# Designed miniproteins, single chains, continued (4): the designs that were tried, part 28

Each design is a single chain, and the fold is of that chain. pLDDT is the mean over its residues in the fold that is shown.

## One batch from the design tools (miniprotein)

Design m12943
Fold by ESMFold2-Fast:
Structure m12943 (fold): chain A 100 residues (1-100)
Amino acid sequence: LNEAKDYFKKGIVAVDARKYDQAEEDFKKALEIAQKIGDKKLQAYALIGLGYVAALKGNRKTAVDYFNEAIKIGQEIGDKSVILDAKSAATVSLLENEVK
């Protein structure tokens, strides 16, 4: 019924299955549809998913760029949960490993 949410769910399932290329495609499709329909909250969560996939592939700069875009959307829509979720994802994926 909501195609963007369906692709987002497929992306999560693909991450759990360690199919990172499929997860990237699914999250990109969710992002495209969310942008087309103006669902900014779903855009932010799709960007968090893309950040996770990029981090898992070792693409740290790409992951940081995606998480920062999600934080920016959270700030624009005034959604503290989106901001917290994006910052938490960045910390778990990236920041903790840089405090060596």
Scores: mean pLDDT 82

Design m12944
Fold by ESMFold2-Fast:
Structure m12944 (fold): chain A 93 residues (1-93)
Amino acid sequence: SMAELSRQLAQAESEALRAVVNKDRAKLAETVRRIIDLLAQLGLITPAEAARLRALLAKDPEEAYAELLSLQLKRAVDRALERREEQLKELLE
């Protein structure tokens, strides 16, 4: 289910952050791979984006994680801007 995949994604994202803090490069590579797979299954990234991220992961897990965060940040910014516009509309009406 979508809810189950979303829960698995949240767990993997938490694990990736812990791997960075613990400087565990092998665990970071494992968790970033799982995040890419989950994002692809959820339809949140294209097959081309998933392939690019997997190729980057094979060379440099930290660079792959940075690219993944950049992609997720763009999506988060879009959502935050939409929410901000809704709040401003409520204040003006």
Scores: mean pLDDT 81

Design m12945
Fold by ESMFold2-Fast:
Structure m12945 (fold): chain A 85 residues (1-85)
Amino acid sequence: SEEEERRRREEEMAEEIERIAKETFEELQRQGTPDDEVRRQGQAALRQAQALADTVRTEEDRRQMIELAGRAVGAELYLKERAEK
């Protein structure tokens, strides 16, 4: 059904974002990036993803948007983890 296909597409996109977020989190930990810099990077990635979402025309644009969204999520998760310590 159309609903099953929509759920599958949403799941695929969520998995891609989660994968990129995990990679971003691990990279930030490896580099020891300061919280202020992580916040700036995350906010920049989010703004770029939002701007791109308004102009998505190609599969390449979609991939770039997902990459930026994943980076933003990864940065937020990193900051949240550090705030708990």
Scores: mean pLDDT 82

Design m12946
Fold by ESMFold2-Fast:
Structure m12946 (fold): chain A 71 residues (1-71)
Amino acid sequence: SREEAKEEAIRLIEEAIEKGEIPEELGKQLIDAINREDFETAERLLVQLVTRYGQVDLAQRLGRLLKRMSE
């Protein structure tokens, strides 16, 4: 469901922050965009996960969840 996709996305972002894989500020911005249903901002932030932090797998997983939330 859309709510389950949202919960999973937030959980993945929080885990990435805890592991030091992404900065806390970036993770918080991404969670905020998801909570506001600002998918344009969320997608832009996913590009930063890849280009600045090398988090390709995380960005791909989150991208799939964002699509499920926007449908």
Scores: mean pLDDT 87

Design m12947
Fold by ESMFold2-Fast:
Structure m12947 (fold): chain A 92 residues (1-92)
Amino acid sequence: MEEKIEEAKELIQKQAKEDLETVGEEVPEDERELMRKIAEGDDEAIEKLILEMIKAMEEQGRTLEQLKEAAEKNGERMVNMYVLMEAVKKKA
């Protein structure tokens, strides 16, 4: 279980690094700072991103249970993401 959380965090870090290379000055400095912290592996920044994602899903009427079902159909990366989101929600 912990290994899936670590893999999801590594994927988030990789994505943040790639996004920082492609996004320009149009992204607000606060968002760029958060992306830099995520790319550096700041656990608090990663948890903040995950909590924002969970909130956005709930605002759209989606649940973590629905994400689990979608993850099972879309492969390992989505399963790892679901496990991370569930762990963060339980900790909050």
Scores: mean pLDDT 75

Design m12948
Fold by ESMFold2-Fast:
Structure m12948 (fold): chain A 79 residues (1-79)
Amino acid sequence: SSQFSQLLRSKGVTLSGFPDTSESHSFGKYNDSRFTKTSSDSELFSQLVTEERPYPDVLQTTSDLTTLYTLLDKMDPSR
């Protein structure tokens, strides 16, 4: 949801790929054509803010959620 998108923006987290709308993608196992086209996380974030594109609000596997939380903790922009 929007809260998850806000969290990612506030943390400045880079994504390995744009979320696929296929039925079983979390962060995506491959780069979305859009992401490949932009070639930068800043440009991807700009697209997400401007076009309000969906992030994966809830990761489909527990391991994916654990990875996300671990990444956010390590990538704390202030501390």
Scores: mean pLDDT 42

Design m12949
Fold by ESMFold2-Fast:
Structure m12949 (fold): chain A 80 residues (1-80)
Amino acid sequence: MLSVEEIRALLEEVKKHLSPELAARLEALYDRALAAGLEEWLAAQLLRMLDLIKENPELWTDEIAKEVLDSLEEEIDELA
């Protein structure tokens, strides 16, 4: 299991590939996930996002990033 510090490092890496608006949304998602004890779920989602960015950086647009965050926010609303 990843530590909170390791999860935070993944978050900071993802934020480098997001607009300030979407980065703020990801920060809010991080806070919600930690408060709900969903650290393992959050770590898995951040790793998936980084894999997508690494494999297809040209396809990682603000629109796609927004769709990913919209999906994660919907999922956490059901889990928390």
Scores: mean pLDDT 83

Design m12950
Fold by ESMFold2-Fast:
Structure m12950 (fold): chain A 65 residues (1-65)
Amino acid sequence: MSVAEGFARAYAIAREEAKASDEAARALALAAVGGATAEEIKALAEKHGVTISDEVAQKIVEAGK
């Protein structure tokens, strides 16, 4: 899977399931394709004012692979 496809999938999950803003969703998607863990994705989401479940964080991580 290409990095662009992984980014697009992670971005979509962040927007739809996490209700993240465009800026926050881009940051989360970029971290996911860069190999961030679910814990790191949750911490980054909190920094952007978004609270996400472990399940949503894991979906973002898996999409970015």
Scores: mean pLDDT 83

Design m12951
Fold by ESMFold2-Fast:
Structure m12951 (fold): chain A 95 residues (1-95)
Amino acid sequence: MTEEEKKLIEEVNKLFNEFIEAEQERRKSGKISEEEWKWLEEQVTEIFRELSKLKETDLKATIEILRLLLEAVKSDDPEKREEYFKKALEIARKA
């Protein structure tokens, strides 16, 4: 493993932890309905399924996907959340 790959893996772990924390905070806020949370969980599951197909060489794509998922979870706008999830899924499928 190169020093560059090591730094990318560290960034992936950081973004993943930030995503989990943001999702837990949003769920506790009660601003998102039960139906919307179910839909979000389905979208996240699909994106992580596609991510599981990526090789270590695709770490940069993984970082971009995680950043989009983080923005989606932090968004108060359902339409913007859907847009971020769709973009993340498209990148995952192309990588």
Scores: mean pLDDT 71

Design m12952
Fold by ESMFold2-Fast:
Structure m12952 (fold): chain A 110 residues (1-110)
Amino acid sequence: SEEEEKQKKIKELQEMRVELLNKLDEVLEEAKKNNWSREETAKKMKKVVEEFAKKLKEKFPELSDIVEKMLEEVDKIVEEALKNNWSPEELYLKISEVVQKTFEEMVKKI
């Protein structure tokens, strides 16, 4: 049914959300263990988001506009983090908020 297909897409998006947040958490943990610079931490987190954005656009081309907005919001967060000397934890929390909001918007559009 149409409803079953929609529920399948929602489940796939929820699984991708968890995977993305887990990868961002791994970057945060490595940054803390290895005492990475803010610039290095931000670049690694941004790369993870960009790789997931590519996968999201390939699987859900109808959501490309929402995914592009996420990339723009993450870029702004990275710029603010570097300008205002945010901790790796603050950077992680702000990016995670954008990720969560983005996946909520994607689920609503399906």
Scores: mean pLDDT 89

Design m12953
Fold by ESMFold2-Fast:
Structure m12953 (fold): chain A 61 residues (1-61)
Amino acid sequence: SSEDERLLASAKALLDSFKAKAKSKQEFANAVEQVIAYLRSQGVPEAVIAELEAYAKELLA
């Protein structure tokens, strides 16, 4: 849906910000886990969460 697309775009921008500020891969990974846990608690679709997890892995590569 357009809402899922906007949510995904906003979450990716947040992950980009975390990657820029993180001093280590572990710090970034911890921030990603907190975001994912929050999104799951809000009922965000697993398809959106899976795309965010894939994007986070790309940022760690």
Scores: mean pLDDT 85

Design m12954
Fold by ESMFold2-Fast:
Structure m12954 (fold): chain A 87 residues (1-87)
Amino acid sequence: STAEERAYLGRLRAEALLAALRAYGAPEADIAEVEAILEEAIAAGSFTDEQIERLTAILERVGLDEAFLEALRAAEARARAEWEAWR
């Protein structure tokens, strides 16, 4: 995979997670914080320990109930379809 392919897949996965959080009804402030962390990590090519800790704390607050997992599965399916269409 090229750096461009990895960056694009990273963005699609980030969009999938953000779409799942929005569909689940997560607070706008939590969604904005996740978006900021993901954008920084994608731009840098890696997560820092602080970013992982903050992201984990947000996801724990949102909860990983069945509704969230269902929304995440739907968003991931869309991300895969968009990545396949890009190729």
Scores: mean pLDDT 75

Design m12955
Fold by ESMFold2-Fast:
Structure m12955 (fold): chain A 76 residues (1-76)
Amino acid sequence: SKEEILERLDKMSAEADALIASAKTPEQRRIGIEMESLIGITRMFVQTEEDVELAKKVLEETEKQFAALKAEYQAA
């Protein structure tokens, strides 16, 4: 459902906030902020999208991008 998609984005946002708060370097903080920006953009699309299947596919792509940024954060 749309509510489940938004709840998933809320959890990802909380994870990005935690990564920003625990950042040990300026580079880690920058990547964490980039993760927050990705979630914010996705949330805007999902909130205006009436097609739940399309919203779910957008979430899946966002989760892939989020995982890549998280890997970059751990390597920074």
Scores: mean pLDDT 87

Design m12956
Fold by ESMFold2-Fast:
Structure m12956 (fold): chain A 95 residues (1-95)
Amino acid sequence: SKEELLKVMDEIIKKLKEAYEKTTDPRLQRMLKELIDNIKEIREKLEKGEITPKQAAFYLIADLGAALLAAIVFDWPQEYIDLINELIKKVEEVL
């Protein structure tokens, strides 16, 4: 549902902000900030009814998947790969 997806998006934003605040790597900080900003935009569009819950989920999985690929390709710490995988799973559980 829209309400369940909005709640999951808020939890994702919170976890990504915690990761952002814990890292001192400026490249990882930029990646996390961009991901947070993109997810906030998707959330706002969903809340305003500009996109459907299915469309919002598609954009979320695409953005998280791109971040996962970047983390693997650039050899980011395993904890961030694990985090992104858990966030993807949270989106799948409400669809």
Scores: mean pLDDT 88

Design m12957
Fold by ESMFold2-Fast:
Structure m12957 (fold): chain A 73 residues (1-73)
Amino acid sequence: MPGKIYFILGVRNGDETRTVRIEQARAAARIAVEAGYEVEGEVLIPDTSQAGKEAGRELRAVLEAAERAAREA
């Protein structure tokens, strides 16, 4: 059942969990591709402005949705 998912993973400079988050996103994308999904995604490091911090919070929800979609496939 081919489909398309898109995800963006934001990590903060100095985030101690940066590597783990990136690897989790890659694992989810791999599972989706193996299940026949077309996947687009990027890892983005936001700036330190207030807008960048808010964007980081939003990206958390996107990652959660991408992981659920990958597992469904």
Scores: mean pLDDT 53

Design m12958
Fold by ESMFold2-Fast:
Structure m12958 (fold): chain A 78 residues (1-78)
Amino acid sequence: ADALLEEGKKAYEEGDYETAAKYFTEGSNQGSYKADLYLGIVYDKLGDKDKALEYYKRALKDDSYSPGAASNISVLKS
């Protein structure tokens, strides 16, 4: 999970949001709700508001990431 998040962050910083989404999706499949938070950010950046909201809601199921996900959901609903 951690290695997948590192690769996803690298792709995101390079502006390759599709590759970032692939790495974060693998992290999410391994149970990383932090990966779900990053997927929400990636889809929000790509303009896919519905997918961004879905992944932010998944991140809210992990108490460690709830504040960030809740804040982003509020922005997307406004």
Scores: mean pLDDT 73

Design m12959
Fold by ESMFold2-Fast:
Structure m12959 (fold): chain A 64 residues (1-64)
Amino acid sequence: ASIEELEKQKTQLEQQVQELKEEVEKLGKENKPTDPAYLEAKRQLRDTEIQLGLVDIQIAVKKL
């Protein structure tokens, strides 16, 4: 992928991370810490943050 495509993916993933953080905060207030819905939202957030980190690495490598 081009740097432009990777930066576009990064922007989309940053937006998804923000939305998932808001969902986790909401579910954390409404549910017990062990609630399946809360745990699932936390997993989705973690997975998306990992994807964002991988895109950041790809951008950094292409700028070398």
Scores: mean pLDDT 81

Design m12960
Fold by ESMFold2-Fast:
Structure m12960 (fold): chain A 95 residues (1-95)
Amino acid sequence: MEEELRRRREALETLERELEELRRRVEELLERELSEEEVEFLRRTAEQLLGLLPLLERVAEELEPLDPELAERARRLAERVRELADFILEGLERK
């Protein structure tokens, strides 16, 4: 159990870092005129983020009885993922 919890924590930490880096890239892209390829990239990224939500919600539910703090981290990550996906889609509609 401890080994599995450690792996889950490391996975969440990795995803948190990747999400932060992705957010910076998205913000930079949305500040300028986008090529067709960049628009497609952003749309696919939003779809992938939305697809990640049920997985993060499941992880949070599984972690709740084992590590409530880690479960809360997973829920906060899911919230940030949803916010980024919405930000991308809204940014594309403004262009």
Scores: mean pLDDT 83

Design m12961
Fold by ESMFold2-Fast:
Order: C-alpha cells, then sequence, then structure tokens
Structure m12961 (fold): chain A 62 residues (1-62)
C-alpha cells in the first residue's frame, strides 16, 4: 500500500549501511533493487519482499 517513492529514503539508508559494513553482496542487491523502482515493469510486491530480505541480511551482519 506504500508508494515505491516512500521506500526510496529507507532503501538509501540501507545502501549507506551496506557501504559502511563493506558488504559487496548487499551493496549489489540494493543497487539492483534501486534500479527496479524506475522500471516500467515494477512489481511492488516483489520489491517489498526483496527489501525485507535485504533488511534481514543487514541485521544479521551487525
Amino acid sequence: EKHPLELLPELTKLHATALKLKSSDLIDEIEKLQGTIFSKNFDPKKFLSDLETIKNKLNKLK
């Protein structure tokens, strides 16, 4: 129900955190997810699922 643009600030914060942790895999995943927001075939449900997965991975890294 949240518009994708409302998730951009959260995604940007996750990207900054991944850079700080130097997790190349998470940086790549986040950058790919950022690219999907501007896609004509954007899938909000998949985006939210992928975002949650990235958040869980970042929380495990500390």
Scores: mean pLDDT 75

Design m12962
Fold by ESMFold2-Fast:
Structure m12962 (fold): chain A 93 residues (1-93)
Amino acid sequence: DIERFVEVLREEGRRGTARVEAVDKEVGDWFGEKVDETVRRMEENPQLAGKYLMEFVEEAAEKSAELKKEGKTEAGDALEQSADDVFRAVGLL
């Protein structure tokens, strides 16, 4: 059920955005934008929802690694945890 899948992604995405924004507003805003982008892609092509979720997690992991290299370890950790929370909630683990 794509509607339920998208709703869970939006709910966990909002929680993740708030968590990351509490640490680093710019990174939190980026995460929220990526959640919204992933939702739009899933609604456009429901058959590729799993692929889009994997791409979202991969982008978040890459961004987290970049932030940690720049010394923003707390923001990187918050971003990684928030992406993992979304992935687990959607039931792909």
Scores: mean pLDDT 86

Design m12963
Fold by ESMFold2-Fast:
Structure m12963 (fold): chain A 69 residues (1-69)
Amino acid sequence: MERVESIPGVKVIREEAEERAKKVLEETGSEELPKKILEIAERIEKALIENPSAAVVAEVKKEGEEELA
């Protein structure tokens, strides 16, 4: 099983956020939305480190989606 101290999924979340931020930047040319996407990814990363629960991570992801909208 993967270690809790440095959950590999954290890197995946960051990579996904970078891809999304890049696509939004290409689409809109706006720096604000990519910045928010990266900030949301950082919050998800911290949530995973503090409480590596799928439920908690899902809640933080939903919160980020609402902030994007």
Scores: mean pLDDT 67

Design m12964
Fold by ESMFold2-Fast:
Structure m12964 (fold): chain A 67 residues (1-67)
Amino acid sequence: NVQTIIDNATKLLAKKVGKEKADEIRKAANELLKTDPASAMNYLGGKIADLVGTEEASKLIQEAVAA
């Protein structure tokens, strides 16, 4: 589900950009998830891509979904 993807993706992201930045993104995505799961996923993907690039973001999201 979307909550599990957010948790897994931000855990993986923390290894690349640090826990503080990953926790900030996780908190914002969780707030969006309360009202709109699609907006939460769009925000999560966009912020990860901004930090690590589109190719790495795609791989990270695929790993988060598969976990």
Scores: mean pLDDT 83

Design m12965
Fold by ESMFold2-Fast:
Structure m12965 (fold): chain A 105 residues (1-105)
Amino acid sequence: MNEKIEKEALERKKRGVRAPEEVRERLLARLREAIARQAAKEGAPQEVVDRILAEAERLVEEAPKMVAEGTIAALEAQFAGKSVEEVEEIGAKAAEKALAEEKAK
């Protein structure tokens, strides 16, 4: 099996709680920006961009809060020009904070 897919499924199971609408809207906005920037850089056809956006919208609708917050923080760090290593660390810390907040309720 793909280890990355298995790890993602396990993480979703641990998180359990779907992200609030406001967080999902923020995630979708950041993903749209990331996709647009990458498409412009790579010269991707609009058909490819449209398919990626449709998939992103589908994933965002079901996104757990921990995944959504982590992804938002990682994308914002990437847009700020942080290194891949810093982006991963920032995303992980945001996801951990979201999980801690969920457990406090």
Scores: mean pLDDT 75

Design m12966
Fold by ESMFold2-Fast:
Structure m12966 (fold): chain A 63 residues (1-63)
Amino acid sequence: MSAEERERLLAEAVEMIKKAKNQAELNEAGRQAYELLLSAGLSEDEATRLTARAAIEAQSEME
């Protein structure tokens, strides 16, 4: 996977999580982001790290 593709997937994951309005939606978005990253060919470790990073970024911007 290229760095460009990885950044695109991270941005998509952040957007998915930012749309969550409550904890249940946040948990669901996080799971969908993780599955998206795995489906794109990332390892479980990389998918976990990027999902966590996306969640932190999204939560910082959520209101």
Scores: mean pLDDT 78

Design m12967
Fold by ESMFold2-Fast:
Structure m12967 (fold): chain A 75 residues (1-75)
Amino acid sequence: SLDKEIERLSQEIEKKYPNPELHRVLLQLLQVLPYMSEEEKREVVRLLKEILENGLTGENLLRLMHIVLKAQERK
C-alpha cells in the first residue's frame, strides 16, 4: 500500500533528520493522505526516497510542502 510506504519512509526520515520544519511537514502529510490521489502519493514516495538517499534540500522540501498544501485544500 502506498499509504503504508509513505508512513514507513516518513518515520525513517524523522529518525535521520532532526529538523522541526521537516517533522511538521511529515505530520501534515500523514493527516492529508486520504485526500491525495494515487499520482500524488507516488510523487511523495519518490520525494521521500530522494530525501532519505540524497539528503534534504530546499527544492525537495518545497515540492513536498506544495503537494501537502494542495491535498489540504481538498479537505
Scores: mean pLDDT 85

Design m12968
Fold by ESMFold2-Fast:
Structure m12968 (fold): chain A 72 residues (1-72)
Amino acid sequence: MARREALRRALVQAANEVIEFGESQEEVDQEKLKEKAEEAARRLSEEFPGWEVTVEVEVKDGEVIVSVTARR
């Protein structure tokens, strides 16, 4: 149970980190956002080796949309 809760919290934290990074920029650099998302996904996949973690970021109409998915 503890690892499942840790994973859930880590996924939420990763999504928030990418969103906050995007919102902190006056001009959103989509490539930097994607790099941040890829770093988060890699980190989570290494911390939770039984899970496939994907972090996707999309910028549309000035909005930052982050999708975080974990699959086993």
Scores: mean pLDDT 75

Design m12969
Fold by ESMFold2-Fast:
Structure m12969 (fold): chain A 91 residues (1-91)
Amino acid sequence: VSERDLRLLRDVREALEKFLAEFDSKPWTPEMFEKGRELLREAVIVLSRVDPERAQRYREKIDAVKSYEELKEVMRELIADIDETIARLEA
C-alpha cells in the first residue's frame, strides 16, 4: 500500500462524512440519493486497491440500496471499515 492509497482513503472518508452531514441538514431528494450512490462507488474503488474482498461486498450492498435510510447505513458502515483499514495500514 502506497502513501497515495492512504491519502485517497482519507479523502473518500472525509467526503462520505461531509455527505452524511449534508443529508442531515437538507431535505432528501432523488438527486442526492444518486450522488450518494456515486460517492459510495468511488469510495469502494479506492478501497479495492487495499482490500478487494471487502470492496466486493460493498459493491453488492450499494447495488441493493433503495432508500435514504439504507444509503445512510451503508455509508456509516463503509466509513467505519475505512477507519479500520487506515488504522491497520498506519500501524
Scores: mean pLDDT 82

Design m12970
Fold by ESMFold2-Fast:
Structure m12970 (fold): chain A 83 residues (1-83)
Amino acid sequence: SEDELVEEAVKLGREAMENAEDPERAQKLIDKIVELVKKLSPEAGRKAIERFEKIAQELGKKDPRAGKVANEILKKIYEALAE
């Protein structure tokens, strides 16, 4: 179940980064990612963060806007896990 939530969050994160030119769409996806991450254990949340960082490196090399969205995702996830 947690592995499924991590995979869904990662898929939404990739979609947000790939749609970085649409800030309203990206923000809605980021909000959904945060809701999913809040349901994760600290260990599963760490796995999600590690996967987001890897995707950010891959997509950020191709599009700087994707890197900006990735940083916003990571910021919101860190804030959510601190609650």
Scores: mean pLDDT 80

Design m12971
Fold by ESMFold2-Fast:
Order: sequence, then structure tokens, then C-alpha cells
Structure m12971 (fold): chain A 102 residues (1-102)
Amino acid sequence: VQGSLFGMAGRLSQKARELRKEAEALAGTDPAMAKKLEEVAQLAARTAGALFDAGVLNSATVEEAIQLGRLVDEAIKAAEAKDFESAGNHLKEAYDLAEKAI
């Protein structure tokens, strides 16, 4: 499961960087959207950190790793659909589960 956790952490770190760049581009024209993008990017980066830590400690069960994978996939899908509320909710659930696994 360790490799899967590192893979998920990498995907969320990349998505956080992409969302942060979008937020910077929108800061002057749509500050409300820029703020939402930055909040989701920060949460994605924090969740990636927790996934990485769980991977390093190899403390997650197979069931937890499967659930984390589903939450990460749904979060990325929601963010790509510009549904930042759903993306944030899935990231928060993934963060809490990853922290519990540590």
C-alpha cells in the first residue's frame, strides 16, 4: 500500500500546484474564485503531506488505502469540474483518514 499512498500524494501535490497557478491568474479578475482555488490548493497540499507521512510510516491498512484512493480520485474529479465545495469535502475526508492512519 505504501507505493499507492506516495502515488496519491504526488497526484495531489501536482493538482495543488495547478490550482495555485490558476488562482494567481485569476487574482486580479475574479478574486472570489482565486480565493476558492487557493483554499482547495492548500487543502490538497496538506492532504498530500498526510498521505506521504502515512506512506513513510507504512501505517495504513489495505482498506484505508483503497478508501483514500477513492477520495483522492473524487476530489480531483470535482476540482476539474470546478465543484470546489465537493473537492474540499473529499480532501477533508482524505486528510482526516490519512491522519488517523498515522
Scores: mean pLDDT 84

Design m12972
Fold by ESMFold2-Fast:
Structure m12972 (fold): chain A 100 residues (1-100)
Amino acid sequence: SDLDLAIEGAKSRLSDVIEEGKKDPKATFEQLKERIVQTVVAIVKHLGENNNLSKEEVKEIVKEAIKYIKEELSKYASEEQVKETVEEIEKAVEEVLKKL
């Protein structure tokens, strides 16, 4: 389905961001967190500009993206860092969705 393809696309983009962040010996967790938040925001804006998916489907994609981020970050980040990342994503996404 278009929804399943969008979810897999979001996970793929997030995987690339997380793997690039892990390979950069100069990157702080704050920089990785910022890149993750900006990537999710970019995905939501792109999906909101496309008339192929409803707002409810965009929210489902965000939910699956957050689940993926939690699973991947929990492998090497603290529980507090994972929690802060999720909270910043949820706040940023809510602001974007209000403007769509």
Scores: mean pLDDT 84

Design m12973
Fold by ESMFold2-Fast:
Structure m12973 (fold): chain A 70 residues (1-70)
Amino acid sequence: LSPEVLEEMKKLLEEAKKKGPEESFLGTAKGVGMALKELGKQDPKNRQQLIDLGEQVEKDAEERYKKLKA
């Protein structure tokens, strides 16, 4: 996986977090988190970084969604 692709994924997550409504962000963030984990499984060099990033994105999205529903 190229560093450029990883940076693009991070920018997409930041845009979704800043501009999207919370419900839309949850859906997008979970999708991106799943994609990052799958990319991590296929790229041993970046596996830990991608899996950790995907897990963090999913946790952040769920936490924000809980605040929306509270």
Scores: mean pLDDT 69

Design m12974
Fold by ESMFold2-Fast:
Structure m12974 (fold): chain A 70 residues (1-70)
Amino acid sequence: TDVSEAFSELAKPNPDIDKIVALLLKAHNGDVAAARATFLRLAGVRSAAELAGLPEPFSTVATQVWEKLR
């Protein structure tokens, strides 16, 4: 699925941020709020504020994905 592909990309050493954003938006037919909710669930956090608490380099990647989900 698009969500599974986004999660697989996120786990790579050099993840493609734009690909992750595009896959999440595609999975939700362009619904930004739904894509954002799915991303927090995939990251294992309950809010955007918790993204900064994730281990590096994942916190930086997750923040970039979050900022581009518009």
Scores: mean pLDDT 80

Design m12975
Fold by ESMFold2-Fast:
Structure m12975 (fold): chain A 116 residues (1-116)
Amino acid sequence: MKEEKEERERQHKLRDEINDEVEKLEEEIKNDEDRIEYIRLLIKYAKEIVEILQDEEAALDIKEKLLALIDAEIKEFKKKGDEESVKKLEELKEELLRITEEITKEIKEKEKKEKE
């Protein structure tokens, strides 16, 4: 098949893997402490995927999906009055933002060097 289709299928598969992991969090992980730990692991996985892809758009898509997940969990824990879990999730949110900003900045700098 066309090389462009193979590249799109690879990117689609990586995005599907993130979606599958998010679905597992909702279906399989019912314990609040395990949910927070699993989100931490998803952030590490997302960092590795973004570093492999070297694609700013893919990095932003993964960031938005994980931020939405973290924000939803923060809202749920705030409703429960679990201030400690909220703090842990806010720290994970900051880590995700720092990692994504660093990687997207590196990708942009690399693109500028290749064109100049």
Scores: mean pLDDT 69

Design m12976
Fold by ESMFold2-Fast:
Structure m12976 (fold): chain A 77 residues (1-77)
Amino acid sequence: SMEELKKEFYELVEEIKELLKELPLSVEEYTGELLRIIGLEFDFEQAAKAGDLEKAKEVLEELKELKEELKEKLKET
């Protein structure tokens, strides 16, 4: 359901915010990651408003990929 997707999406956003707190990012890198998150939140809310479950799932998968990218950056540090 859209409600379950919303819950999963925003729980994941909070997990990513915690990962960003742990990463020794430059200003440019930090700004880039914040802009990606903001864009994904915007896209997710547009899909949710439209009731587009498939688009909402696509945006959620992009957010999951962002989390994995940040985890890999943490390992490289």
Scores: mean pLDDT 83

Design m12977
Fold by ESMFold2-Fast:
Structure m12977 (fold): chain A 81 residues (1-81)
Amino acid sequence: KKALDKLNEAIEVARKEGAPEEAISLLQRAKDLLEKDPNNPEALQEAVRLLMEASDIARKAGYEETAQKIDEALKALREEV
């Protein structure tokens, strides 16, 4: 559950920074996928896509701490795939 732990950290940091709700929504969707079906390769690939999109949104909006935490979650998730 390392990726899920990192994703929870990313969500907390995003809320603390006031990151765009669109980015937070994508993080929550990725979390739901990982919690519901952690062994489904298609769910893992979709979670990766959602995290990449959330990171891009946060970074473009200037929320670098949020983007960094999302990148850490993404790295952990890619190690599970």
Scores: mean pLDDT 82

